# Designed miniproteins, single chains, continued (4), part 11

Each design is a single chain, and the fold is of that chain. pLDDT is the mean over its residues in the fold that is shown.

## One batch from the design tools (miniprotein)

Design m12375
Fold by ESMFold2-Fast:
Structure m12375 (fold): chain A 118 residues (1-118)
Amino acid sequence: SISLTESGGGTFAEGSSLTLSGKASGFDFSKSLISWWRQKPGEPLRFVASISADGKKTWFDKEVEGRASISVDKSKQTAYLHLRNLKKEDTATYYIVASSAADTPVLAFGEGTQVTVV
């Protein structure tokens, strides 16, 4: 009954930018901590960015700090991750995750969206 669907992946040029979208079904993003995670080839799943339910706090992994932004459009039930100045090491499958707090269980599932930087 609860799902998140990622979109916006594909093949991108090094130095370009991308925007990934995650759309909620069956729950309210305005009441959830929303985060983006990625798994690079040959690496473990890694945190990218998160935004608090009130939209007032954001957190970024050091690898993307200064070139990433995260936002939520509550009217569309959609969260966005924007990455600029793409690097080949940004090649990964990206997942959106929603929880009621940072330390609570994941509420969302999906197969992710693949990003390839060439």
Scores: mean pLDDT 80

Design m12376
Fold by ESMFold2-Fast:
Structure m12376 (fold): chain A 67 residues (1-67)
Amino acid sequence: PLAFFYIGLAQYAIKQGKYEEAIFYAKKALEIEESARAYKLLAEVYRKMGDFEKAKEYEEKAKKLLE
């Protein structure tokens, strides 16, 4: 599925330290289908960038989808 493809691209971008690119792909995945995985990836990227407020927001969104 297309959403899964963008999730893979976001993970690869994180591995390369390309955080803005990772955000772009994770948001593209969310546009196609809302998922806890995409929210967790956004939380991870924002934590690595020092934006703890956005990281918490996306962690909470991911948790809500798993409940």
Scores: mean pLDDT 85

Design m12377
Fold by ESMFold2-Fast:
Structure m12377 (fold): chain A 55 residues (1-55)
Amino acid sequence: MSPAERLTAALRRYSALTGRLTDAEIADLVAYFAGDPEGMEAFLAMLEAELARLE
């Protein structure tokens, strides 16, 4: 899977657990990182760590 697909999936899980992000906000975040693969991977790693902490 692409990093963008993995980020979208992780953000959707975060939204489901917290209720804080809309589909539009998720799409905007993914688009923001589209030109920055290193930033996307760093953000994804941080988000996955936060999801693990939330259980």
Scores: mean pLDDT 80

Design m12378
Fold by ESMFold2-Fast:
Structure m12378 (fold): chain A 68 residues (1-68)
Amino acid sequence: MSGEELAQLAAEAIRALEAGDYARARELMKKLASEGFEEARRALELLEQGDYAEAIELLQKAGVRGTL
């Protein structure tokens, strides 16, 4: 998967989290993590802990920094 595709999936995961669609967000984060996007794996752990705001912040920082 390209860096652009990873960035797009991360943006969709953030939107899902902001909309309260945690099932969709989890699905997208699992896909990102399987493609080697480490921040998505950490965000998935935060989601399981109920730290939704921290998960959103982590994905936003990764997208802004271009660390994909």
Scores: mean pLDDT 75

Design m12379
Fold by ESMFold2-Fast:
Structure m12379 (fold): chain A 60 residues (1-60)
Amino acid sequence: SRKEELIKRAEEVRKRAKSPSLKATIDNVIALAKKATSEEQLEEVERAIDALEEWVEREE
């Protein structure tokens, strides 16, 4: 499902993250994804994951 794919993406981003602060932010996004009950909430989660992937790659 989209929810499961987003959680998997966020977990992979977390593995690449080096900053404790960034890891904590990713953990919060994973928690939001797990609690999401609407497509709008999943869209917000996806946008957050996309931004976090850019932050992880740009800071590396």
Scores: mean pLDDT 81

Design m12380
Fold by ESMFold2-Fast:
Structure m12380 (fold): chain A 89 residues (1-89)
Amino acid sequence: SEDEELLKRIIEEAEKNGKKLDELVEEYERFREEAEKELEKLEKESKEKAEEYKKKVLEKEMELGVRILDEAVRNVVDAREKLLEEEKK
């Protein structure tokens, strides 16, 4: 379908300019790895502290996830606008 082909082209163009998105994804992955290690340690020491830490981890994951989604949406919007401007030439 033409819409599917256009979507693929937008994604490819967005990925070409995705350095900031890649950096945010790497920050998210590093945070998750550090959080998993800390959580495993806390679960051995205090179940209550582990549960409180899990809530803080979820809040931070949501914050980082929103930042990743916002950047991905901006990249897609910018890529679409660029492709539409090229069609006007």
Scores: mean pLDDT 78

Design m12381
Fold by ESMFold2-Fast:
Structure m12381 (fold): chain A 79 residues (1-79)
Amino acid sequence: SHVDKAREALGAGKYEEARKHAEKALEEDPKNVEALLLLASALAGLGKFEEAIKYLEKALELEPDNEEAKRSLEFLKAL
């Protein structure tokens, strides 16, 4: 799946590849919280912090109790 490919690319530090696969996962399901989190992580890896924050906020709109999204958002907003 695109989510699996995004996760693998992110783990390998291949942030552009991770972004591409996460974007493809969101094309298939715009409400996929895991894909939003993977996209945010890839964008943060690319230094695109404002964009990363946007996708983390969208993930929290869909899943308000997501602790991973909350912690990542707090970290990036503190930079």
Scores: mean pLDDT 88

Design m12382
Fold by ESMFold2-Fast:
Structure m12382 (fold): chain A 69 residues (1-69)
Amino acid sequence: EEVEKLVKEAREAIEKAKQALDDGNFSEAVKYLQEAYKIVEKIRELDPEKARELFNEVSELTRKLKEKA
């Protein structure tokens, strides 16, 4: 239940980061990636497997951000 809410929040932050990155708004992309990362760390304490999946998405977006910025 708590994990489901955190997963939803993390996915929303990841989606906003993707949109900001696609729009070339790197400052906003960084903010949303940092938000997603903090939520993923909370999920890791409750469900490490779910957190690993979300962490991989955040890491991939961070890599793309560094390549484009």
Scores: mean pLDDT 82

Design m12383
Fold by ESMFold2-Fast:
Structure m12383 (fold): chain A 98 residues (1-98)
Amino acid sequence: LSEDDKRLLRAIAEAARAAAEAAAAGDGFEAEVHLSLAMMGLSVLKLNEHTLDEEAREGLRRIEELLLRAREALDAGDYEAAARAAREAARAAEEMVR
C-alpha cells in the first residue's frame, strides 16, 4: 500500500466510524452522508486495485461488503445493525494501514 492508499484508508475508517456513531444515535440522514463518503473513498482506492496484492484486494472486498450491509440495514431502518456493520468496516480499514 502506498502512503496515499493508507491516507485514503484512514479517511474511509473515519467516515465509517462517523456513520456508526450517527446510526447508533438514530440519525439516519447523517449516517447515510458518512456512509456515502466512505463508499466514495473506497471507489477511488479501487481505481488502483491492479497495483495491490491479493491480501489488500481481499481487505477492500471485506470493507465493501460491510459498507453495503450497513447501507442495507439503514434502508431497512435497522440502526443497530447499520452501526455494527459500519464499525466493522472502520476496523477492517484500520487493520489494512498497520
Scores: mean pLDDT 86

Design m12384
Fold by ESMFold2-Fast:
Structure m12384 (fold): chain A 109 residues (1-109)
Amino acid sequence: VTNLPTSTSTVDLKAGEEGVATASVDAPGPATATGTVKVVGGKAEILDMQLTGVDDSGAGYRSAVVKQKLADGDTATVTLDMPAGTATANAVVHALEDATVTVSVSASQ
């Protein structure tokens, strides 16, 4: 099993703020991409989280959309199977309390 390096993006939010965190990984061959959002320090609502993929031919792929409230230390994940190409995790988050939100994307072949 070949694991590609994990890409991460972090946003710090105050209670009542919305933010967007986006991270991408490139896969040299067919892979399962995993997008993870983690909330630390407080509570946040995931308004929208999705993995999107673009393969080397330009074809597009999308995971299911996740909408969920997360407490301190909670995570939500989505996966996307795709050919060689770029997978991007995008999360739109509304902070219910002051919180740090990290989006990570990894790929396994």
Scores: mean pLDDT 84

Design m12385
Fold by ESMFold2-Fast:
Structure m12385 (fold): chain A 72 residues (1-72)
Amino acid sequence: SMEEAIREAVRAAAEAARELRERAEAAVEAGDEEALLAVAEEIARRAVERARRPEAAELLRRQYEASVAAFR
């Protein structure tokens, strides 16, 4: 179902975000600007891929709502 696809995508995105955060933190600690740029490029690439998925509109809406809630 669409709900299950969205739930799976959200879980995958959360896990991927944790991995990318760990890589970014390691790059900052090492002063490795090339590694940090590679992480930024990977984040951008994954964002573009997400936007192409059929569930992208619903994912973006939920992500926006979660972001707004986090800043309140």
Scores: mean pLDDT 71

Design m12386
Fold by ESMFold2-Fast:
Structure m12386 (fold): chain A 74 residues (1-74)
Amino acid sequence: SAEAYLAQGKEYFARFQETGELSDLSKAINAYRQAIALDPNYAEAYRNLGDAYATLGFDDEAAAYYAKADELEK
């Protein structure tokens, strides 16, 4: 389910924050993308994807994902 992928992404992102392993960040991003693929209106998945991109310093991409999340919650 989309919710299962979001949960998996959050687990990998938390692991990345603990370990600094970029492979865990990559797994988090892939899980968030799978959540969005199953539910394109899943605002929380876009917000978490934005957090992951902001962590990489991809501020423009992060801003776009945050804007999409905000739009979906209106």
Scores: mean pLDDT 87

Design m12387
Fold by ESMFold2-Fast:
Structure m12387 (fold): chain A 100 residues (1-100)
Amino acid sequence: MADEYIKKAREALEKGNYVEALHYAMEALKIDPKNEEALRLAIGALQKLAMEVKDPETREKILSLIKEAVEALENGDYEKARELIMKAYELLQKEGIVPK
């Protein structure tokens, strides 16, 4: 169930384990792509991890994608929010902040 991954993502966020939190939020989204809580948890983890990006241009690009994902989520466009989250995640993978 997506709920188990959502619980693990919340626990990881509370502990400051943002990479683990993002991983579990993404696993929840594989099961339930429209899960609003999983989308919010992924966005929260991405916001924290974006601050670890040392290159200003890449950081700004990731933060822009996160902002667009928040706007899509607020508009009920869960598919667009998920696509933007995935793009931000791929940039963090390229930067070596999250595993590939």
Scores: mean pLDDT 86

Design m12390
Fold by ESMFold2-Fast:
Structure m12390 (fold): chain A 90 residues (1-90)
Amino acid sequence: MEKKKIGRELLLEAIRFAVDYHDRLLEARRQGPAAVDAVRAETQARIDKLVKEVEEKYGKEFAEEFRRTYQAMLGLAEGMVEVDEEAEKR
């Protein structure tokens, strides 16, 4: 029961994290390149912290899968920022 509940919670958090990253990155792009770099650096630091917490609770193998999933979600979020930025111009 616990593993199923935690997996569901982690999946929802990954989705929320990607949406938050998208919104922050879109706002940062309006402010300039330095703001974009700051958001990316802060986001990577947050992933590193989360991966460490996951490793301590669920072990190294799960932490590596978690890192891969979060990095993939960030890539998706960056692609969606470009779509929304183009839409806001029209």
Scores: mean pLDDT 77

Design m12392
Fold by ESMFold2-Fast:
Structure m12392 (fold): chain A 52 residues (1-52)
Amino acid sequence: VEEDAEKIMEALKSKGVEITPEQARRIAEALRRAGVPLDESVLNTIANYYKS
């Protein structure tokens, strides 16, 4: 879970979006619970959500 959170943070940072480690962890837990893998499409969707 922590590794997934770090991956989310790095991917979002590369797209110009910064979130807290706690937010990244909660997103990682939600995706894991829903059975959604961390792929580029999912990471792009999350980044766009935070960009508004």
Scores: mean pLDDT 77

Design m12393
Fold by ESMFold2-Fast:
Structure m12393 (fold): chain A 69 residues (1-69)
Amino acid sequence: GKEVVEEVKRLIELAREAIERGDVDKAKEYLDRAEKLLTEAVNAGLVSTQEAAELFGEIRSLREKVKEL
Protein backbone atom coordinates (compact mmCIF):
# COMPACT_ATOMS: atom_id res chain seq x y z
CA GLY A 1 0.00 0.00 0.00
CA LYS A 2 0.93 3.63 0.67
CA GLU A 3 3.91 2.70 2.90
CA VAL A 4 5.58 0.70 0.09
CA VAL A 5 5.02 3.57 -2.40
CA GLU A 6 6.62 6.00 0.09
CA GLU A 7 9.65 3.67 0.50
CA VAL A 8 10.07 3.36 -3.30
CA LYS A 9 9.90 7.18 -3.60
CA ARG A 10 12.52 7.53 -0.83
CA LEU A 11 14.89 5.16 -2.67
CA ILE A 12 14.36 7.13 -5.91
CA GLU A 13 15.21 10.36 -4.02
CA LEU A 14 18.39 8.77 -2.60
CA ALA A 15 19.32 7.73 -6.16
CA ARG A 16 18.84 11.34 -7.37
CA GLU A 17 21.13 12.59 -4.58
CA ALA A 18 23.76 9.96 -5.50
CA ILE A 19 23.58 11.06 -9.17
CA GLU A 20 24.08 14.71 -8.13
CA ARG A 21 27.24 13.62 -6.26
CA GLY A 22 28.46 11.49 -9.22
CA ASP A 23 28.22 8.36 -7.02
CA VAL A 24 27.43 5.81 -9.75
CA ASP A 25 27.64 2.75 -7.47
CA LYS A 26 25.23 4.16 -4.86
CA ALA A 27 22.86 5.44 -7.57
CA LYS A 28 22.71 1.94 -9.13
CA GLU A 29 22.22 0.36 -5.69
CA TYR A 30 19.26 2.61 -4.81
CA LEU A 31 17.66 2.20 -8.26
CA ASP A 32 18.03 -1.62 -8.07
CA ARG A 33 16.43 -1.61 -4.60
CA ALA A 34 13.59 0.68 -5.76
CA GLU A 35 12.87 -1.48 -8.84
CA LYS A 36 12.91 -4.74 -6.82
CA LEU A 37 10.62 -3.32 -4.11
CA LEU A 38 8.22 -1.83 -6.69
CA THR A 39 8.09 -5.13 -8.65
CA GLU A 40 7.33 -7.06 -5.44
CA ALA A 41 4.63 -4.51 -4.52
CA VAL A 42 3.01 -4.82 -7.98
CA ASN A 43 3.01 -8.65 -7.72
CA ALA A 44 1.40 -8.39 -4.25
CA GLY A 45 -1.31 -6.01 -5.54
CA LEU A 46 -0.14 -3.24 -3.17
CA VAL A 47 0.23 -0.45 -5.76
CA SER A 48 -2.01 0.81 -8.59
CA THR A 49 -1.04 0.21 -12.23
CA GLN A 50 -0.82 3.98 -12.80
CA GLU A 51 1.43 4.63 -9.77
CA ALA A 52 3.65 1.67 -10.71
CA ALA A 53 4.01 2.91 -14.32
CA GLU A 54 4.99 6.41 -13.12
CA LEU A 55 7.56 5.09 -10.62
CA PHE A 56 9.07 2.60 -13.12
CA GLY A 57 9.32 5.47 -15.62
CA GLU A 58 11.17 7.61 -13.07
CA ILE A 59 13.56 4.73 -12.25
CA ARG A 60 14.27 4.23 -15.98
CA SER A 61 14.90 7.98 -16.47
CA LEU A 62 17.41 7.99 -13.60
CA ARG A 63 19.16 4.86 -14.97
CA GLU A 64 19.68 6.75 -18.26
CA LYS A 65 21.23 9.66 -16.30
CA VAL A 66 23.60 7.20 -14.55
CA LYS A 67 24.83 6.02 -18.00
CA GLU A 68 25.84 9.65 -18.75
CA LEU A 69 28.11 9.78 -15.66
Scores: mean pLDDT 86

Design m12394
Fold by ESMFold2-Fast:
Structure m12394 (fold): chain A 86 residues (1-86)
Amino acid sequence: MKEELIEAVKEAEKRAIELLKKLVEAGLLSEEEAEKYIKEIEKLAKKAIEAIRKGDLEKAQKYLEEMEKLMQEVAKKAAENKKKLE
């Protein structure tokens, strides 16, 4: 159901943004870097939701994959910054 998929995208976006804010609080990411990632996540989430509404599930999956890759890049950067502090 389209509504259920849209809700899943919104929850993924919310969790990603919350994680980015926690990384800033932990000193593992700058506020400027977090803002750039948040804008990109919001853009990808919006595109995924629009694709779902149009019934283009393949396109929606690609935008979600891009969001996942972006979060992997965030995790890698945070891990590198953590090693600098330890």
Scores: mean pLDDT 83

Design m12395
Fold by ESMFold2-Fast:
Structure m12395 (fold): chain A 60 residues (1-60)
Amino acid sequence: SLEERIKELEAKAEEALRAGDNQAAVDYLMQLSKLYEQMGDMKLAEEYANQAAELQRALR
């Protein structure tokens, strides 16, 4: 289900962040943003997109 996919991606994002794998974390956070947008939760979609953007800036 969509809810199961979101929980899986949240767990993967948290693990990537803990491991310092910022590139993987960005990818998972962007996927979460898109899924929340599809659900109509624009606030959470924006929060995840902003978190991914901050991590991308750290990678430059």
Scores: mean pLDDT 85

Design m12396
Fold by ESMFold2-Fast:
Structure m12396 (fold): chain A 74 residues (1-74)
Amino acid sequence: SLMKEAEAALYVMAGTIYEKAGDYEGAAEYYEKAAELLEGEEKAELLKKAAEMYEKAGDLEKAEEARKKAEEVE
């Protein structure tokens, strides 16, 4: 459990670095990796953030997929 949370935090940090650098595709990939390690509200929020990043990158197909995944989170 703690290991997954720590790894997710590192992926969020990587995503934030890519986002600040303007690499929205890279940011989205790392936010999705973080979401894969988490459940519930935190997972849904990271998937929404990934969708926002894909949209900024112009990848509307991946943005829609990420939004759909966020809606499917319990």
Scores: mean pLDDT 86

Design m12397
Fold by ESMFold2-Fast:
Structure m12397 (fold): chain A 74 residues (1-74)
Amino acid sequence: SEEEQRRVREELFRFVQDYHDRRLNGEKLTPEELKAEIERLQVLLDRGRSLNLPEEYLRIAEAVIADLKAELEK
């Protein structure tokens, strides 16, 4: 639905914005927090794909997931 697409898009944008804000402020997440963030964003990404969100949004989410996974390996 249009409403569901809008909600998922808004949630993805808030997640990505919060992620970038945390990085800009030098905030560090624990491994448990990183895993939880990856899981939450993965669910949103999968839902966004099923709702046919524009590829730009999906690619941004994928990049953030990759960054979070890299932080876990640090």
Scores: mean pLDDT 82

Design m12398
Fold by ESMFold2-Fast:
Structure m12398 (fold): chain A 66 residues (1-66)
Amino acid sequence: SAEEQLKRFEEALEELEKNLSSLPKEDALRAIEVAKGLLEKLPISEEEKERLKKRIEELEKEAKKL
């Protein structure tokens, strides 16, 4: 279901956020690009997509500081 896909995606983002500082910069940036691609394919509302895009943008800013 869409709700299950959203939950799995949010769990994956949470894991990425928790481990971001322990990743090499290039690996972190690659994971962020993968997350962006997966988000575009999720069968969720535009409001939820915008929320998650902002969260990914915040992660990308932190990854660029690594």
Scores: mean pLDDT 83

Design m12399
Fold by ESMFold2-Fast:
Structure m12399 (fold): chain A 98 residues (1-98)
Amino acid sequence: MKYTEAAEKAAEAGLEAYKAALESGSYRGAAAAGSSYAGASFSAELAKKSDEEGAKKFAEGAAQNGIAAAQAALDGGGDEKKAKEALEKAKEALEEAK
């Protein structure tokens, strides 16, 4: 996989996690997931503007932030199924960034 695609997948996972927390009324989980999603989104934008080595590094960062967002949604009591799906998507993005 291209690193920019992995980074975008991680940012999407972070957004899905944030929405899972918000839709379930888990505002504590949403605040934590939203912060990590912002990090994933920023790293994904940097990956698009970087060379291959930089894109790989930012894709790994985006994936780690996506995982953190999904975990925050789970820990905060968000929609468990949606948060777990976001977590698996972020983990797949991390493997694709290797």
Scores: mean pLDDT 84

Design m12400
Fold by ESMFold2-Fast:
Structure m12400 (fold): chain A 67 residues (1-67)
Amino acid sequence: LSDEQLRAAARLAVELADQLPQPLSEAQIRAIVSTVQRLYGVTTEQLVEALRALGHDELAALVERHG
């Protein structure tokens, strides 16, 4: 995976999260992770790192805990 694809995966996760009521449930977090992994082939660890790199620390922590 390229850095560009990792950033695209992280951006999709943010867009999906923004469409849902806050706070996100564990099931909603798993659904976001599952969707992004199917589309980009990223691991949970790669998605967490990409989210942190974009400054989305709260979503990254939720993915790390529940994804």
Scores: mean pLDDT 84

Design m12401
Fold by ESMFold2-Fast:
Structure m12401 (fold): chain A 51 residues (1-51)
Amino acid sequence: SPLEERIKALAESITKLVSMITGNTDPEELKEVEERAKKIIEELLKKKEEE
């Protein structure tokens, strides 16, 4: 769905910002950041989407 594409793009942007701030370039840790960001975004959207 178009929402999934937007969530992915936002999670990638957050991961990039985290990498720049922390200097962390470990692909495994950055993948975990991206996955956590996706979950947080989905949770926040669900709280408003049901209204």
Scores: mean pLDDT 77

Design m12402
Fold by ESMFold2-Fast:
Structure m12402 (fold): chain A 97 residues (1-97)
Amino acid sequence: AAAVAQAVAGLRAVTDEIAKLLEKYNPEAAKKVRELGDEMVAALQAGDFETARKKLLELGKVVDEVEIEDPKERQRLASLYVAASLLLVGAEIAARL
């Protein structure tokens, strides 16, 4: 389905941006975000939306644990996480149509 392919591409882009932002504060957290992003994409491609949602929540916890003093970068991370959530919800809705 085209909607799932677009969500996969979007999630990869969003996860890469989150990881790049985190890398200067916590390289281990950036690596974990990339790993969770790959697992979330794999689950989504398999139609396993429950696992994809669990991986998104785990990614959110990793992001939340990183101390970021720059309020603009904190806002950007929050926006990217919201974008990832909306992409996943959109893919799940499209899969039911």
Scores: mean pLDDT 85

Design m12403
Fold by ESMFold2-Fast:
Structure m12403 (fold): chain A 68 residues (1-68)
Amino acid sequence: MEELIKEFEERLKEVEEKAENVSKSEEAKKLIEEAKELFKKSLELNDPELFFKALEVLKEAEEIVEKA
């Protein structure tokens, strides 16, 4: 689990950096914030379902920054 948490944090950092330089940054940033909130709740509640939801939202943000 700790390894997956580290991977999530690294991906989050990368998408935040990419979001700075894209025209649809506002939409991407909104999804990034949603992913952060779900990730925080998953750790607080020890809920793997919330963690996987955070990953899905992060992936959506990644897709937006790639297509922008």
Scores: mean pLDDT 77

Design m12404
Fold by ESMFold2-Fast:
Structure m12404 (fold): chain A 73 residues (1-73)
Amino acid sequence: SDAEAEELIREGEKALAEGRLDEALELYRRAVELSTTPEVRAKALYGLARVHEGQGRLEEAARLFAEADAARA
């Protein structure tokens, strides 16, 4: 559900801010799976992209940012 996805996004934001990149990755991945609206899915994909960016996976991050933008269209 979107409510569960939004909670996971908040947990992922905290994990990312604290540098817990592997935990943030899993939280955002689960948020993508549970999202049912384009808006919540885009937020989760954006978070996932930011984690990849933090891991130095810049090409993967760029692809995920593009996917997040497309999810709102």
Scores: mean pLDDT 85

Design m12405
Fold by ESMFold2-Fast:
Structure m12405 (fold): chain A 82 residues (1-82)
Amino acid sequence: MREELIKKLKEAIKYLEKYLETKNEEDLKKAKEALDEAGELASKLDLPVEIRELLIKAYEALVNKDYEKAIEHLKEALKLLE
């Protein structure tokens, strides 16, 4: 559901921002889990291509350890979903 997707994206952003402050690997793990769940939800929803592309870019940034870019792309996706 769209509301669950929004919740998971907010959770991913929260834990990524927390990880940037704390450097605690558990926060990074929680962010990755939230983003994986968001990806599963997004695959079941008829979302605009722009939102799907932002989620893919966020995942790629996360894999490349560009956490600030990942947060930026996730925030843009949230803006389009709300």
Scores: mean pLDDT 84

Design m12406
Fold by ESMFold2-Fast:
Structure m12406 (fold): chain A 74 residues (1-74)
Amino acid sequence: DEEKLEEALEFIRELGGEETAKKVRELAEKSEDPVKTALGLAAQLAAKQGKDELALELLGQVSPELAEEARKAL
């Protein structure tokens, strides 16, 4: 899933900038699931910027169950 990882990192770069994307890449590469780590952090960044719909979509790619619970909390 190299393509999905790069997509998540591009999203992070657009939301948090180049430095944030670099830091997330390092964390993802050291994690058990790089794609889930990057998507989860991208969802958090989207939520912090008030992009709730996008945050739920990204979270759903990590865990449909968590996205459903988060949707109920909003």
Scores: mean pLDDT 77

Design m12407
Fold by ESMFold2-Fast:
Structure m12407 (fold): chain A 55 residues (1-55)
Amino acid sequence: MKEEQIRLLEDAYVLLVRAGLSRDEARRRVVAAGRAHGWSDEVIEEGLRRAEERL
């Protein structure tokens, strides 16, 4: 998996949740952003998985 893409999605999810978005809303936004960039679902899910470890 592409480490740089995973870190960007991880940091984005953590920032959105800490800014007060629900996990469901933050997930929708991160998934949409990753897909808009053409990133794989595996990369997106790994970023979200790492983000939950930090929250």
Scores: mean pLDDT 86

Design m12408
Fold by ESMFold2-Fast:
Structure m12408 (fold): chain A 69 residues (1-69)
Amino acid sequence: SAEKEALLAELEALIEEVRKIVEKLYAEGKLSQEEVDTFEKISEGTLETASKLPLEELKKVLAELKAGL
């Protein structure tokens, strides 16, 4: 589904935006390497889980994540 592929790409883009914040906080000494590694592991697991979700559930998850940012 082109729509599902677009939503997954949007999720990946949101994760990249959060990664930039994480990298900035790490550079400022506000995050440990362990916290950065935890973020990367959660990011990988989130993308894998999202790829298995039905389209309507993926839309809801993305809307909730955007509202949280």
Scores: mean pLDDT 83

Design m12409
Fold by ESMFold2-Fast:
Structure m12409 (fold): chain A 57 residues (1-57)
Amino acid sequence: MSEEEKEKILEEAEREALRLILQGRYEEAADVLREGFKKAGMEEKGERRAKQILEAY
């Protein structure tokens, strides 16, 4: 997967997660980040990012 392709996937995941966070849907936002980072080949980083969101809210 190209670096540009990975950046686009992560940007879309973060954008969707932010939308869900603003709606108070933190668990769904965490799932969106996990899936997005997994698609970009960064599953472990996605799991850490999801935990950060759940711990912050």
Scores: mean pLDDT 81

Design m12410
Fold by ESMFold2-Fast:
Structure m12410 (fold): chain A 77 residues (1-77)
Amino acid sequence: AREYAEKAKEAAKKGDAEGAGEAAVKAALEAMKVVPDSEIPKAIGLVLRAIGYQLDGDAEGAAEAAEEAAKLAEKYE
């Protein structure tokens, strides 16, 4: 999750909303693998937020979603 959050930040610095969104989705999917079942809905919400930001061209929003996914994963790693 953290590696993809860093990739999302780098894409956002370049104004690459598609790259930032793709990395953010991947960060949230990796978080889903390590969180307990009670947190899966939260991880799904982060995937949906990342897709929404990508569609809106919001690279910064996508990077924020990726960071939140990495922090969620870190609580359970």
Scores: mean pLDDT 81

